# Designed miniproteins, single chains, continued (4), part 53

Each design is a single chain, and the fold is of that chain. pLDDT is the mean over its residues in the fold that is shown.

## One batch from the design tools (miniprotein)

Design m13933
Fold by ESMFold2-Fast:
Structure m13933 (fold): chain A 61 residues (1-61)
Amino acid sequence: RRELIEQGVAAASEGAKALKAGDYATAAKHYEEASRLFEQAGALRAAAEMRALSDEARKKA
């Protein structure tokens, strides 16, 4: 759904803001949420990218 993609983009944006602020734990949570939303929308490449960003953020948290 288009709404799921929009929600995923919003979650990814919040993740990027948290990452820029150095809040790696919050960034990881937002990227994980974005990955789930993109997966539900069928945007598998975007979902995989968000999952990778979440994993990297967790390594630094």
Scores: mean pLDDT 81

Design m13934
Fold by ESMFold2-Fast:
Structure m13934 (fold): chain A 57 residues (1-57)
Amino acid sequence: MLEKLKEEAKKEIENFIKDYLRKYAGSGVSAEEFAKKIEEVKKKQEEKIKKAEEELS
């Protein structure tokens, strides 16, 4: 169960990165800002997985 959630989280992050680049390419977002946003998304996904593990246990 949790393995599937972790795999889906990875796919979500990859899709987010691709979507984010396409949407913000015209906005002139810097690479540094983009990297920071990716870190925030990763942290949020880790928090969700942690909560799901606690609830499913």
Scores: mean pLDDT 74

Design m13935
Fold by ESMFold2-Fast:
Structure m13935 (fold): chain A 65 residues (1-65)
Amino acid sequence: NAKEYLEKGKELFLQRRYEEAVEYFKKAIELDPNYAEAYFGLGAALFNLGRFEEAEKYIEKAKKL
């Protein structure tokens, strides 16, 4: 479910496996498009990958949820 994907994404993020973290945060969002915490996680992982424009977009979306 969405929470399991969020939890896995957070674990991967803590391990600095940012590309994999992005995939799991996207899966959480796919299951729950209003999951603000998953959008924040996605944004944080994207920032660590240097994908700043995408990161800002997802963080902004999270703030509006």
Scores: mean pLDDT 89

Design m13936
Fold by ESMFold2-Fast:
Structure m13936 (fold): chain A 80 residues (1-80)
Amino acid sequence: MKEELDKIYEEAKKTLTPEEQRLLDEMYNLAKKALESTDPEEQEKLLSELVDRAIQARLDGRGKVADAILKMVRLIEKER
């Protein structure tokens, strides 16, 4: 599970600028926290936040970052 999340993160970083990588780093930390959460309510709130941030990234023209965030969300949802 963590290894798959790490793979998505590392593959995305290869396609991004250093500034976009910093945003991805923030999102990766939220995704990791969601994956490690034992509280279903906390996990749902973190996933909602990730989706909202992905929408904002897409609106800001950062589709690569948005796609990476959504891949992380889908991975965590599969483990539910």
Scores: mean pLDDT 81

Design m13938
Fold by ESMFold2-Fast:
Structure m13938 (fold): chain A 83 residues (1-83)
Amino acid sequence: SDEELAEELARLFEEKRREELEKFVEENKKKADELKDDKEAGQKFLKEVAEEVYRKLERWMEEEGVSEEAREYFRELAEKMLA
């Protein structure tokens, strides 16, 4: 189920990659604050961050041996969000 796939991904992020995610979010929040007055630069930055998050998560899922079903679920979700 989608709930089971979401739980598998949540365990990866919260238990194994939490510190890396928190650091990445903090670094990107600082950059977003610098661009708050430039709508075009802000939109471009958010797209670049989303693409980088997608690449990081794909790599982490491969490294941690996440199931193919959970990885496919993530790809479908990412494609809908980046469309």
Scores: mean pLDDT 72

Design m13939
Fold by ESMFold2-Fast:
Formats: sequence, structure tokens, C-alpha cells
Structure m13939 (fold): chain A 56 residues (1-56)
Amino acid sequence: RVAELIAALDDPSDAVRAAAARELGRLGDPAANPALGRALRDPSEAVRRAALAGAA
């Protein structure tokens, strides 16, 4: 489940990456921490905002 969401962070669609980052944050799984860290540096503001919400 978490692995599928981490893979979705590599999707070419920023909407898909933002959804994946938001869901990873909701789950709070520590295995997702490196992936969320990468999402915080994503070129899309939507993805970065989703990752920040997950970190809070």
C-alpha cells in the first residue's frame, strides 16, 4: 500500500503526485518519510503543499 503510493510520487501528473503525498501523510507511516521529503522539493506547488499537510 505504502509502496504503491511511493511509486505514485514518480507519476508525470502533478495531481497524482499531490494525491499520493496527501495519502502518505494521512497514513503517517515512517517508511514514507524519505518519499515525503522528496515531495517537499517537488517542482509543483500543489505537491509541496500536500507533503506539508502530511508533515503537520
Scores: mean pLDDT 77

Design m13941
Fold by ESMFold2-Fast:
Structure m13941 (fold): chain A 59 residues (1-59)
Amino acid sequence: MEKGLEELRSLPEERRRLLDKVGKMKHAGLSQRQIAEQLGISVGTVSRYIRELERMGLL
């Protein structure tokens, strides 16, 4: 398995779903603020998730 996907799959289901949604929305060109509004989370949380996805090679 690819390292990024394997790491993502090892996370709690709730966390994996949020990371997946953030990654898809970011790939679609949405801003951190827009993603935060769509998911009902803080911009800081979105920023952290984007950084985690980049670290895993998923962005």
Scores: mean pLDDT 75

Design m13942
Fold by ESMFold2-Fast:
Structure m13942 (fold): chain A 69 residues (1-69)
Amino acid sequence: SAPPALPPRSAEQEEEQARLIKLANELMTEEGVDPATVGQALQEALERQRAEGLDTDQLLEVIKELVKK
């Protein structure tokens, strides 16, 4: 069987994941963005978060900007 997911680091990390999922769903349903485009934007934004230490609000803004490109 696949190993279980590691426990979340903090409530803040769980909140970030929930907000990312919500944003992805909104982009697909409200903006009509292709799932592949949303996935690419998420990947790029997460790479930028690792490099620049973005908070959750900044991460969400980057995703929105990448999707509009």
Scores: mean pLDDT 75

Design m13943
Fold by ESMFold2-Fast:
Structure m13943 (fold): chain A 95 residues (1-95)
Amino acid sequence: SAAEVLAELRAELERTEAELRANRDDPAKREEIIARLEEWLRGRLRALVEAGDLDAYEEALGLGRDMGVRLGEAGDEDAALRVLQAIVAIERELD
C-alpha cells in the first residue's frame, strides 16, 4: 500500500509539473492545477498518517518539497512558493 501510494505520488507530481509547464501563460488554469494538487496531496498524506505509514509520509513530504525546489529552479517561483506553502500547511494539520 505505502509503496503504491508513493509510486502514485511520484507520477502525479510529474504530471502536475508537466501540466504547469503546458499552461505557462494561463494563470486561471495554473491556479486550478495547484488547487487540485493541494487537495490530492492532503488526502494522500492524511491516508498515510491514518494507516501509520510514517516513513512513507516523510518520503511523500520530501517528494513534494523536491517538486517545489524544481519549480523554483525552472523559474516558476510563484508555483514553487504555493507548493511549498501547501506542504507546510498539510504537515502542520497532520502533525
Scores: mean pLDDT 83

Design m13944
Fold by ESMFold2-Fast:
Structure m13944 (fold): chain A 66 residues (1-66)
Amino acid sequence: DHAATLAERRALVERDFAEEISRLEKKYQEAVDAGDEEKAQHYRSELERVRAAGETALARIDAELA
């Protein structure tokens, strides 16, 4: 029961972070293509933050599943 709930939560968390990362990568590329260095740096920082948060969240769930 608990393991099944954690597996479901992991799949949802992974999908949600993947969607957010994809969206931010698109915005980053658009800023780079536009030559907007300030926006590109902002989206780069947001990408690093979201990736770190996703890795932490997934690692926590993986530790519970182990």
Scores: mean pLDDT 83

Design m13945
Fold by ESMFold2-Fast:
Structure m13945 (fold): chain A 62 residues (1-62)
Amino acid sequence: MTAAERELAELLSKLPELIKKYLENGKVKDTEEAKKLLELIKSLAENGLSAEEAVELLKKLE
């Protein structure tokens, strides 16, 4: 397991905190949009997006 894979798993385990940050930063309009975005990133990571790219996407939204 890479460092990026561990970081991705840790970020995804703290979904309520990530959703809160995204709302506070104005990156998403509501919690529903935040949930859809997180599910999309998770799906992309499972289907070929690297863990490093997924972590960068999540951090860019903070």
Scores: mean pLDDT 74

Design m13946
Fold by ESMFold2-Fast:
Structure m13946 (fold): chain A 70 residues (1-70)
Amino acid sequence: DEARRKKAEKLLQEVEEELRKLEEENRDTIEELRQRYAEDPDAVKSEVEKFVTDLLNEAKKLYDKALAEA
């Protein structure tokens, strides 16, 4: 069904836009952690792992919400 396909495409586009905003909001933090990790990975490993896990969990919630609305 073309109508279902178009609805799915729209929802995927909305999730993609929300993920871009999430990345932009965290850009400074990502850059800071990247610089610190390049200088001393062992010192910041746990902080980086927690940050990545938190971002992935937030992204997953956005995706799950979009799927529930489909």
Scores: mean pLDDT 76

Design m13947
Fold by ESMFold2-Fast:
Structure m13947 (fold): chain A 80 residues (1-80)
Amino acid sequence: MSGEEQLKKAEELVDEAKRLLEEAKTDEELKEAIKKAEEALKLALEALRTGSKELVLRAIGTAIEAIGLVTEARLKLGLK
């Protein structure tokens, strides 16, 4: 049950990370956030592939951090 819920969250975060990466590709100020989002995406995809509960939790945490970094960078840049 909890593992399935975490897996669904990882899928949602993968999709969100992909959208953020696409938007941020041409923005130099988002460079660090892009790298973190790429790491989150890689971990989330690996979690989905293996079904590991620990890896899913780690991917969720990293993806949330990446989303936060991108959001903060966009706000500092005057983007929404």
Scores: mean pLDDT 66

Design m13948
Fold by ESMFold2-Fast:
Structure m13948 (fold): chain A 80 residues (1-80)
Amino acid sequence: SDMEELEEIIREIAEIAGMSEEEVKLILEVVKKNPDEVSILLDRLKKVKDEIEKKNDPELAKEKAKEIIDEAKLRQEELE
């Protein structure tokens, strides 16, 4: 399923970027509340993973992870 594939990619990016378990859980909770965005987010994260692997740059991975975390935090604050 797209959700399982999305969780796998988030976990892989988290390992490379040093993302915390709490940050991963935050992203997954926001995604679960916005199921219509799962396919778009999955496509975006696949591109991010490919870029990280191609450049082999851990600093870029951390920057991309921070952007995803910051977006998830903003989304969480907007949810009732």
Scores: mean pLDDT 77

Design m13949
Fold by ESMFold2-Fast:
Structure m13949 (fold): chain A 89 residues (1-89)
Amino acid sequence: PPPLSEAQRLALRAIAEAVRDLGLTEKADSIRVTISADGKEVHIEVSAPTKEEAQRLADELAAAVEKKIRELNPDYEITVKATGTEKPL
């Protein structure tokens, strides 16, 4: 696999910090993050017992990640998408 780009590494750090700041490891059953190779797209998938709860947590995390990235570089255009997924079987 190719090495992580600086953009991907920055996005990963922002995500890790946002998860910790929001205490999501205690609130979500799982968190999956997909980052495009160029680092311009971040898709956050959060799993919880209901889709509504999962989507709320996913939206909260996406907003926090976007805020952290903009604080680091306001000219850095990243599309952050959030999807709530019902807890898998």
Scores: mean pLDDT 74

Design m13950
Fold by ESMFold2-Fast:
Structure m13950 (fold): chain A 64 residues (1-64)
Amino acid sequence: SEVEKLEKEAEELTKKAEELRAQAAKEKDPIRKAYLEALAEMAEYSAKLAKEAAEKLREEAERK
């Protein structure tokens, strides 16, 4: 289902964001560190959107 796909995508994006944050924490190059932090923020935002979309679709499916 579309809900299951979005929930899986949100979980994968959340995990990716955590991995990127961990990489940024170990990174010594300030430019590369900033880039990794930006990618983590983008992944976190995308995960939030996917979770919100899944919730809305679930609510719609439960409505009669």
Scores: mean pLDDT 84

Design m13951
Fold by ESMFold2-Fast:
Structure m13951 (fold): chain A 98 residues (1-98)
Amino acid sequence: KEELLKKAEELYEEALKAIEEGNLKEALEKIEEILKLAEEALKKGDYELAIELAEKAIELGKKLLEKAEEKEEILRAIGLILRAIGIKLDAELLMEKE
């Protein structure tokens, strides 16, 4: 759990820097890795961590969309944001049931 959070924090900083530098493909890859960590947290029942990581991915995806000019990058960013929203909603619903 603490290990997943540290890895996600590293990926968040790398993604943010890549967005600022215009390396949008690298940023997309880092956001995808954060979402994999969020999905792993969700599967393990760490709903608070899954929500936190999903929110980080949404924030990064929105920042990337502000700089994205290529249709493929725009569509990928939107897809990642929607996936992150889904993870967040699933985690919130599972927390309510338990």
Scores: mean pLDDT 85

Design m13952
Fold by ESMFold2-Fast:
Structure m13952 (fold): chain A 62 residues (1-62)
Amino acid sequence: SELRELVLRLIGLKLRLIGLEIEKRLLEEKGELTEEERERIEREIEELREEIRELEEEIKKL
C-alpha cells in the first residue's frame, strides 16, 4: 500500500528529527557544539522539516 509506505517514511523522518535535536542538545551540554556543527545540524533539521511537510501534503492527496 502506497499510504503505508508513506506513513512509515514519515515516522522515520520524525524519529530522525528528534535524534538531531537530541544530538544538538547533548553537544551544547558538553560544550562541543562548534559553529560548524551547529550550522550542519540546523541545516539538516530544516531539510527534514521541509521533507516532512512535503510528505504530509502527499499523504493528504491520497
Scores: mean pLDDT 86

Design m13953
Fold by ESMFold2-Fast:
Structure m13953 (fold): chain A 58 residues (1-58)
Amino acid sequence: GVALQLRLAAHELGLSEEELKELSKLPTEEMAKAIFEKTGIKLSEKQVKNLKKIVAEY
């Protein structure tokens, strides 16, 4: 289900589900920057938009 996708995405990024949900409230560019600053993982705009879709379906 959708909850599993959110959990897996958060785990792969080294974030909590709550942190990922809070970050998804940011614009795409700011969300990408915040993820990079927290995790060292650089995501493309498409990857960030996909994460926002996963969070929105939760």
Scores: mean pLDDT 80

Design m13954
Fold by ESMFold2-Fast:
Structure m13954 (fold): chain A 65 residues (1-65)
Amino acid sequence: DVSREVAAELLGIGLQTEGVVEKFEIKGKKVKIWAKIETQEQRDLLEDFKRGLESLGFEVEVYEL
């Protein structure tokens, strides 16, 4: 779904701007996230993003760098 994919991409850009996510890829229903986690606040923000994406019907894979 293009609208869901656009929403997920905008959220990912926001997290990259905050420095939580280094890179993300969206392919159909699958989202891959590469993140450097240094604080509990960054981890919580990433987990919130993951839950948000899953609620939109995406399958989320997270890779901690």
Scores: mean pLDDT 74

Design m13955
Fold by ESMFold2-Fast:
Structure m13955 (fold): chain A 86 residues (1-86)
Amino acid sequence: SVSYPITDTATTTDGSSQQDLVDQVRNVLDLNNPIGANVTIYTSPSLSDDTKQQMIQAALDRGARSATVIDDSSLSSNTARILITR
């Protein structure tokens, strides 16, 4: 059996609006290659479902194996934490 080390990327990003936050999440994904990875995005529960779905779609469109958004009440409405796990 071949054992590969798990490579995890954790990044926090801030936006000036919900749409800017989605654009910043797309930028983080473009810089960190989510192809074949599991993407978890932590956001404030105050974000709209549409904004959360745009973040999920951004990861899937970039070849992520899975994408999910998790509510984190410790985050501001302008902040997202992105975890990319291989």
Scores: mean pLDDT 80

Design m13956
Fold by ESMFold2-Fast:
Structure m13956 (fold): chain A 66 residues (1-66)
Amino acid sequence: GAMREALRAEIRARLEALAATIKALDPSAVVTIEEVGDDTFVLTVTTADGTKTLTLSVAELEEALG
């Protein structure tokens, strides 16, 4: 529905902004954003100290928000 599409677009925009911020603070960092299917986002940050991954489900957030 339109609300889920708007939420997905907002999450994408915020993750892109976060990726830009991380790169500004650490230019050596490699940041990737993957969309898995139509409801899952995976943010991967690789630095000299290793790799960290954040997984976010649009469906779980939609359920949590009501």
Scores: mean pLDDT 80

Design m13957
Fold by ESMFold2-Fast:
Structure m13957 (fold): chain A 63 residues (1-63)
Amino acid sequence: DEEEELARARAAVEERRAAGADEAEVDRLLEGLEFREELLKLRENPEEAIKLLQEAAKKMKPE
């Protein structure tokens, strides 16, 4: 289960932070996890994901 895998990965990152890992390394790992979590949520609602991508495209390419 990808959600369980992401939860375990996040817990591992938090353990590293508690153990005194470098903040830049922790931030980079959290950024990667957040990106994966966002993609997982978008896959649960593919139509909403498409709509958000269309809205982003409109902002990048002025009419």
Scores: mean pLDDT 72

Design m13958
Fold by ESMFold2-Fast:
Structure m13958 (fold): chain A 72 residues (1-72)
Amino acid sequence: DPEGEKWLEQMRTAAERAVEAARKDPSMKEEMIEEVRGAGRLAAGALKKAGSPLVEEVEKIAEEAIKEIEEI
């Protein structure tokens, strides 16, 4: 599943960057949460259309990143 793995990697990268940005500047928390939500919705939508089994993994990455940002 090359497309699914590509979306998964992009989601991991987006989540990691958003968490780091929020940790460096907590005033960005809301914007970073919205970035993660947007990236997660885009990736999950693409994977659902493709019938990829990686949908749940992408959604989990997004949810965990949002929780981590909220805890900052």
Scores: mean pLDDT 85

Design m13959
Fold by ESMFold2-Fast:
Structure m13959 (fold): chain A 64 residues (1-64)
Amino acid sequence: MTLEEVKEKAKEYLQALIDEGVPLDTLRELVKKVGDYLVNNLGVSEEEAKRFQEELLKYIEELR
């Protein structure tokens, strides 16, 4: 699974959670945890994980 595939699946999941009324603060915390998981378990660089988190956080703001 590529980082790009993970990102697209994460966006779909975040959209579903927003549609269910999950609070934005909870979604931001999930994005942070996903970034930490990428570094610690999948060997993604800290720079790539940070860009991934920033893109998902921007996506959440756009869906609001």
Scores: mean pLDDT 78

Design m13961
Fold by ESMFold2-Fast:
Formats: structure tokens, C-alpha cells, sequence
Structure m13961 (fold): chain A 97 residues (1-97)
């Protein structure tokens, strides 16, 4: 849900603002998203970001492909949730730099 994506975003940004490593912030974001029943595409976007942060570019690409939405059949709420979490990841990355 969009709410699950928002909670994951808030958790990641909070940890990044506290000076936590990006990998730690992303792991906690994934945990929050899974506990709140986020859409699979949202989970896959978070997993792609985590793999990238860990230096596993191949795994990051695999998750990014899985997160891809079919524009003809994608739920608008799922697309919004993916957009929300992507914004959160970008903010956490900026804060962790």
C-alpha cells in the first residue's frame, strides 16, 4: 500500500538523519515495508537499492527488473507506492553521503 511505502520512507530518512549507514537505513526500510504488507514492486525497489548500496550491481539490476510495472495493467496505487519509496531512497542516499 502507499501507506506502507510512506512508513518505510519515513523510517529510512529518520535513520539517515541520525547518521546511520545507508545499508542499515535500507534494511530497516525493507523490514517496515514487509511488516506493513507493501506491494511486491515496492519491496523489489528497496531490495534493488540495498543490493546497490552493498556493491552487488547484478543483484540490484535483477531486483530493479522485478520491480518494473506493466504500464497497461499496473495498479495506480502500486505505481504511487513505488514512487514514494524511490523518493525516500533518494533522500536517504543524499543524507548518508
Amino acid sequence: SVEAARKATERMVELAKQGKPLVEALREGIKTAREDGAHPATINVLEAALAGAEGDSEKAREYAVKAGLNPDTSDPEEAEAVGEVARGIAEAQSLAA
Scores: mean pLDDT 79

Design m13962
Fold by ESMFold2-Fast:
Structure m13962 (fold): chain A 57 residues (1-57)
Amino acid sequence: MSLEEKIKEIEKEIERVRKLLDEARAQGHDTIVQAAERELKRLEEEYKKLKEELKNS
């Protein structure tokens, strides 16, 4: 798989988790909100790593 394909997949996952987070906040599901926030942080870090790899080659 190419780095570009991996970046696209991460972007889609970030979008999905953002939607889930927005819904959880609207409904007051604190446990889901915290889980989604932690997942977003991990995805965001992976996204930055992949973008750096893409820039270097």
Scores: mean pLDDT 82

Design m13963
Fold by ESMFold2-Fast:
Structure m13963 (fold): chain A 59 residues (1-59)
Amino acid sequence: KIIAVAIQDHPKTGPNDLALRKGDVVEILEKVDDNLWKARSLSTGETGLVPKSYLEVIE
């Protein structure tokens, strides 16, 4: 299980995007490409894509 924290707010700009606020904890489900990861928010339970630059891996 890979856990990461959002280091800045990420808006939902597309239907596949995961909306995050700074400090939100996520589980990384899949590394889709070099820049985009599929994650699940542990606060909302929602899944979606987020650029890895918005995340800091902690586990």
Scores: mean pLDDT 82

Design m13964
Fold by ESMFold2-Fast:
Structure m13964 (fold): chain A 72 residues (1-72)
Amino acid sequence: MSPEQLEELRRRLEEISERARRAIEEGDKEKLEEAQKEAERLAEEFGRLLGVRARAEVDEETGEVTILLSPP
């Protein structure tokens, strides 16, 4: 993966985390679910670039996004 691709993924991860945090603060479950789906898509893209299986989890209290990497 290129440095540009890694930086883009990191930026999107941060944006998703920010949206999730705002949704939690507002009590908006639908926006939180959207952020979770975006995090999952980002993890899929990250896994595809690395050739591994990837999943994303969004902390429902903090909005922090974690990407988990596993071999296929």
Scores: mean pLDDT 78

Design m13965
Fold by ESMFold2-Fast:
Structure m13965 (fold): chain A 62 residues (1-62)
Amino acid sequence: MEVTVTMTTGPAIDLTTGKVYGPGTVLKVEILAEYPDGTIQARDVETGNLLLFGRSSAEITE
């Protein structure tokens, strides 16, 4: 599923580069997995890198 994610309160972490995307960052991602604790693993559509963030720390839109 390819969606736009806006980081609201927590960071998204790029698992390849270690780059941290803070609140206000808008990312286009493909969601790969959502875990029962609310952790989301996704792929950045632009870079192809894996991202990790919390469901409660982001807003998922179109």
Scores: mean pLDDT 80

Design m13966
Fold by ESMFold2-Fast:
Structure m13966 (fold): chain A 59 residues (1-59)
Amino acid sequence: VDPLIVSAAKAVENALRDLGVPEEEAKRIGDDVLQRAVEAGATSAEEIGKVIREVLAEY
């Protein structure tokens, strides 16, 4: 897996925990970002950011 995708997914998980989202839910959302970014073949910060926005819009 692309290290940029892994780092972005972890950053989302950490940001959600800082905002008061329960750890288990934050991890699930981060895992969703990771999975969807990998499946989408995201290779840039812009592409990863689009995936993050799409996942967060579902919550």
Scores: mean pLDDT 80

Design m13967
Fold by ESMFold2-Fast:
Structure m13967 (fold): chain A 69 residues (1-69)
Amino acid sequence: MKLSEVEAASLYTAAGILVVAADIAKRGYDSEEDARLSLENARELARKLEENGYTEEAKRILEEIEKVE
């Protein structure tokens, strides 16, 4: 199974939104569990991007995740 460019862009955008949501939740102390789950979901999307050859996109998401932890 291969991701199209549109599918890859959609997953990259979704992962970015999840990382931002996790950062807001963690800094606001609203829900540490919600932040953790959002980061785990972002990691899964990054993995799918990497498996389909979108290595730079995956790397950028993983770097943003590290900054939130």
Scores: mean pLDDT 79

Design m13968
Fold by ESMFold2-Fast:
Structure m13968 (fold): chain A 77 residues (1-77)
Amino acid sequence: APSKEELEAEIKLALAEMKAAVMKLAARRGKATPEELREVAEELRRLAEELEEKGFLEGAERLRELAEELERLAEEL
């Protein structure tokens, strides 16, 4: 069974991925501002640092990729 820390990391990653997906959809519909996209990207980068410090390197990399995608969308709006 995964440790409590591993389970918490997986839950945080899943919620962050869902939030990023919602923001991408909102941006596509013209319902997200560049500022909102940047705020979520900053939140994802902070969580990536937390996961990396705990040794969850793949999750951290995934969150950085999502943050970069949101930052790029903010620049395109």
Scores: mean pLDDT 85

Design m13969
Fold by ESMFold2-Fast:
Structure m13969 (fold): chain A 85 residues (1-85)
Amino acid sequence: DEKEKEELVKLIEELLKKLVEKGILSEEEAKEAIEKARTELSLEELLLLAAQLAIELGDEELARKYAEKLAELGYTELAEILKKA
């Protein structure tokens, strides 16, 4: 679903911006990550990245949401690791 990928890329861009604002990532690291998300990543890889960035921000609710979506796609082991972080 192209719309779902577009929505995830926008979310990832917002999460990366928040990580830069908190001093967790540099502007250069965030720019590289968003460029990769826009051009190279699959839907599953975008969901994984969104969950990982949410964990780094301390947004437990958002992290669980994207971990659950990964589980729905069959990545149950990865989703369990993300939920425990």
Scores: mean pLDDT 78

Design m13970
Fold by ESMFold2-Fast:
Structure m13970 (fold): chain A 85 residues (1-85)
Amino acid sequence: MKEVEELARKAAEALAAGDEEAAEEYARKLEELLAKLADDPRELAEAYEAAARAAERVAEETGSERARALADALRAAAEVYRAKA
């Protein structure tokens, strides 16, 4: 979970800073890490929830609409996987 939170935070911070390249790389790394949890919907839901919270903190601190969009997308994914668990 620590690595998921760190990658989500860095992706959101990069989006808030307008660093598209860094945002894409951190998002890709986050997606790869989450894909490794795909066999357990409950664990995947918890991981997306942690990622969403990290991105939400960045959105609140920076006021970035792009960081908010990432947080909302991660939150929606968490709800989908929680329903499957």
Scores: mean pLDDT 84

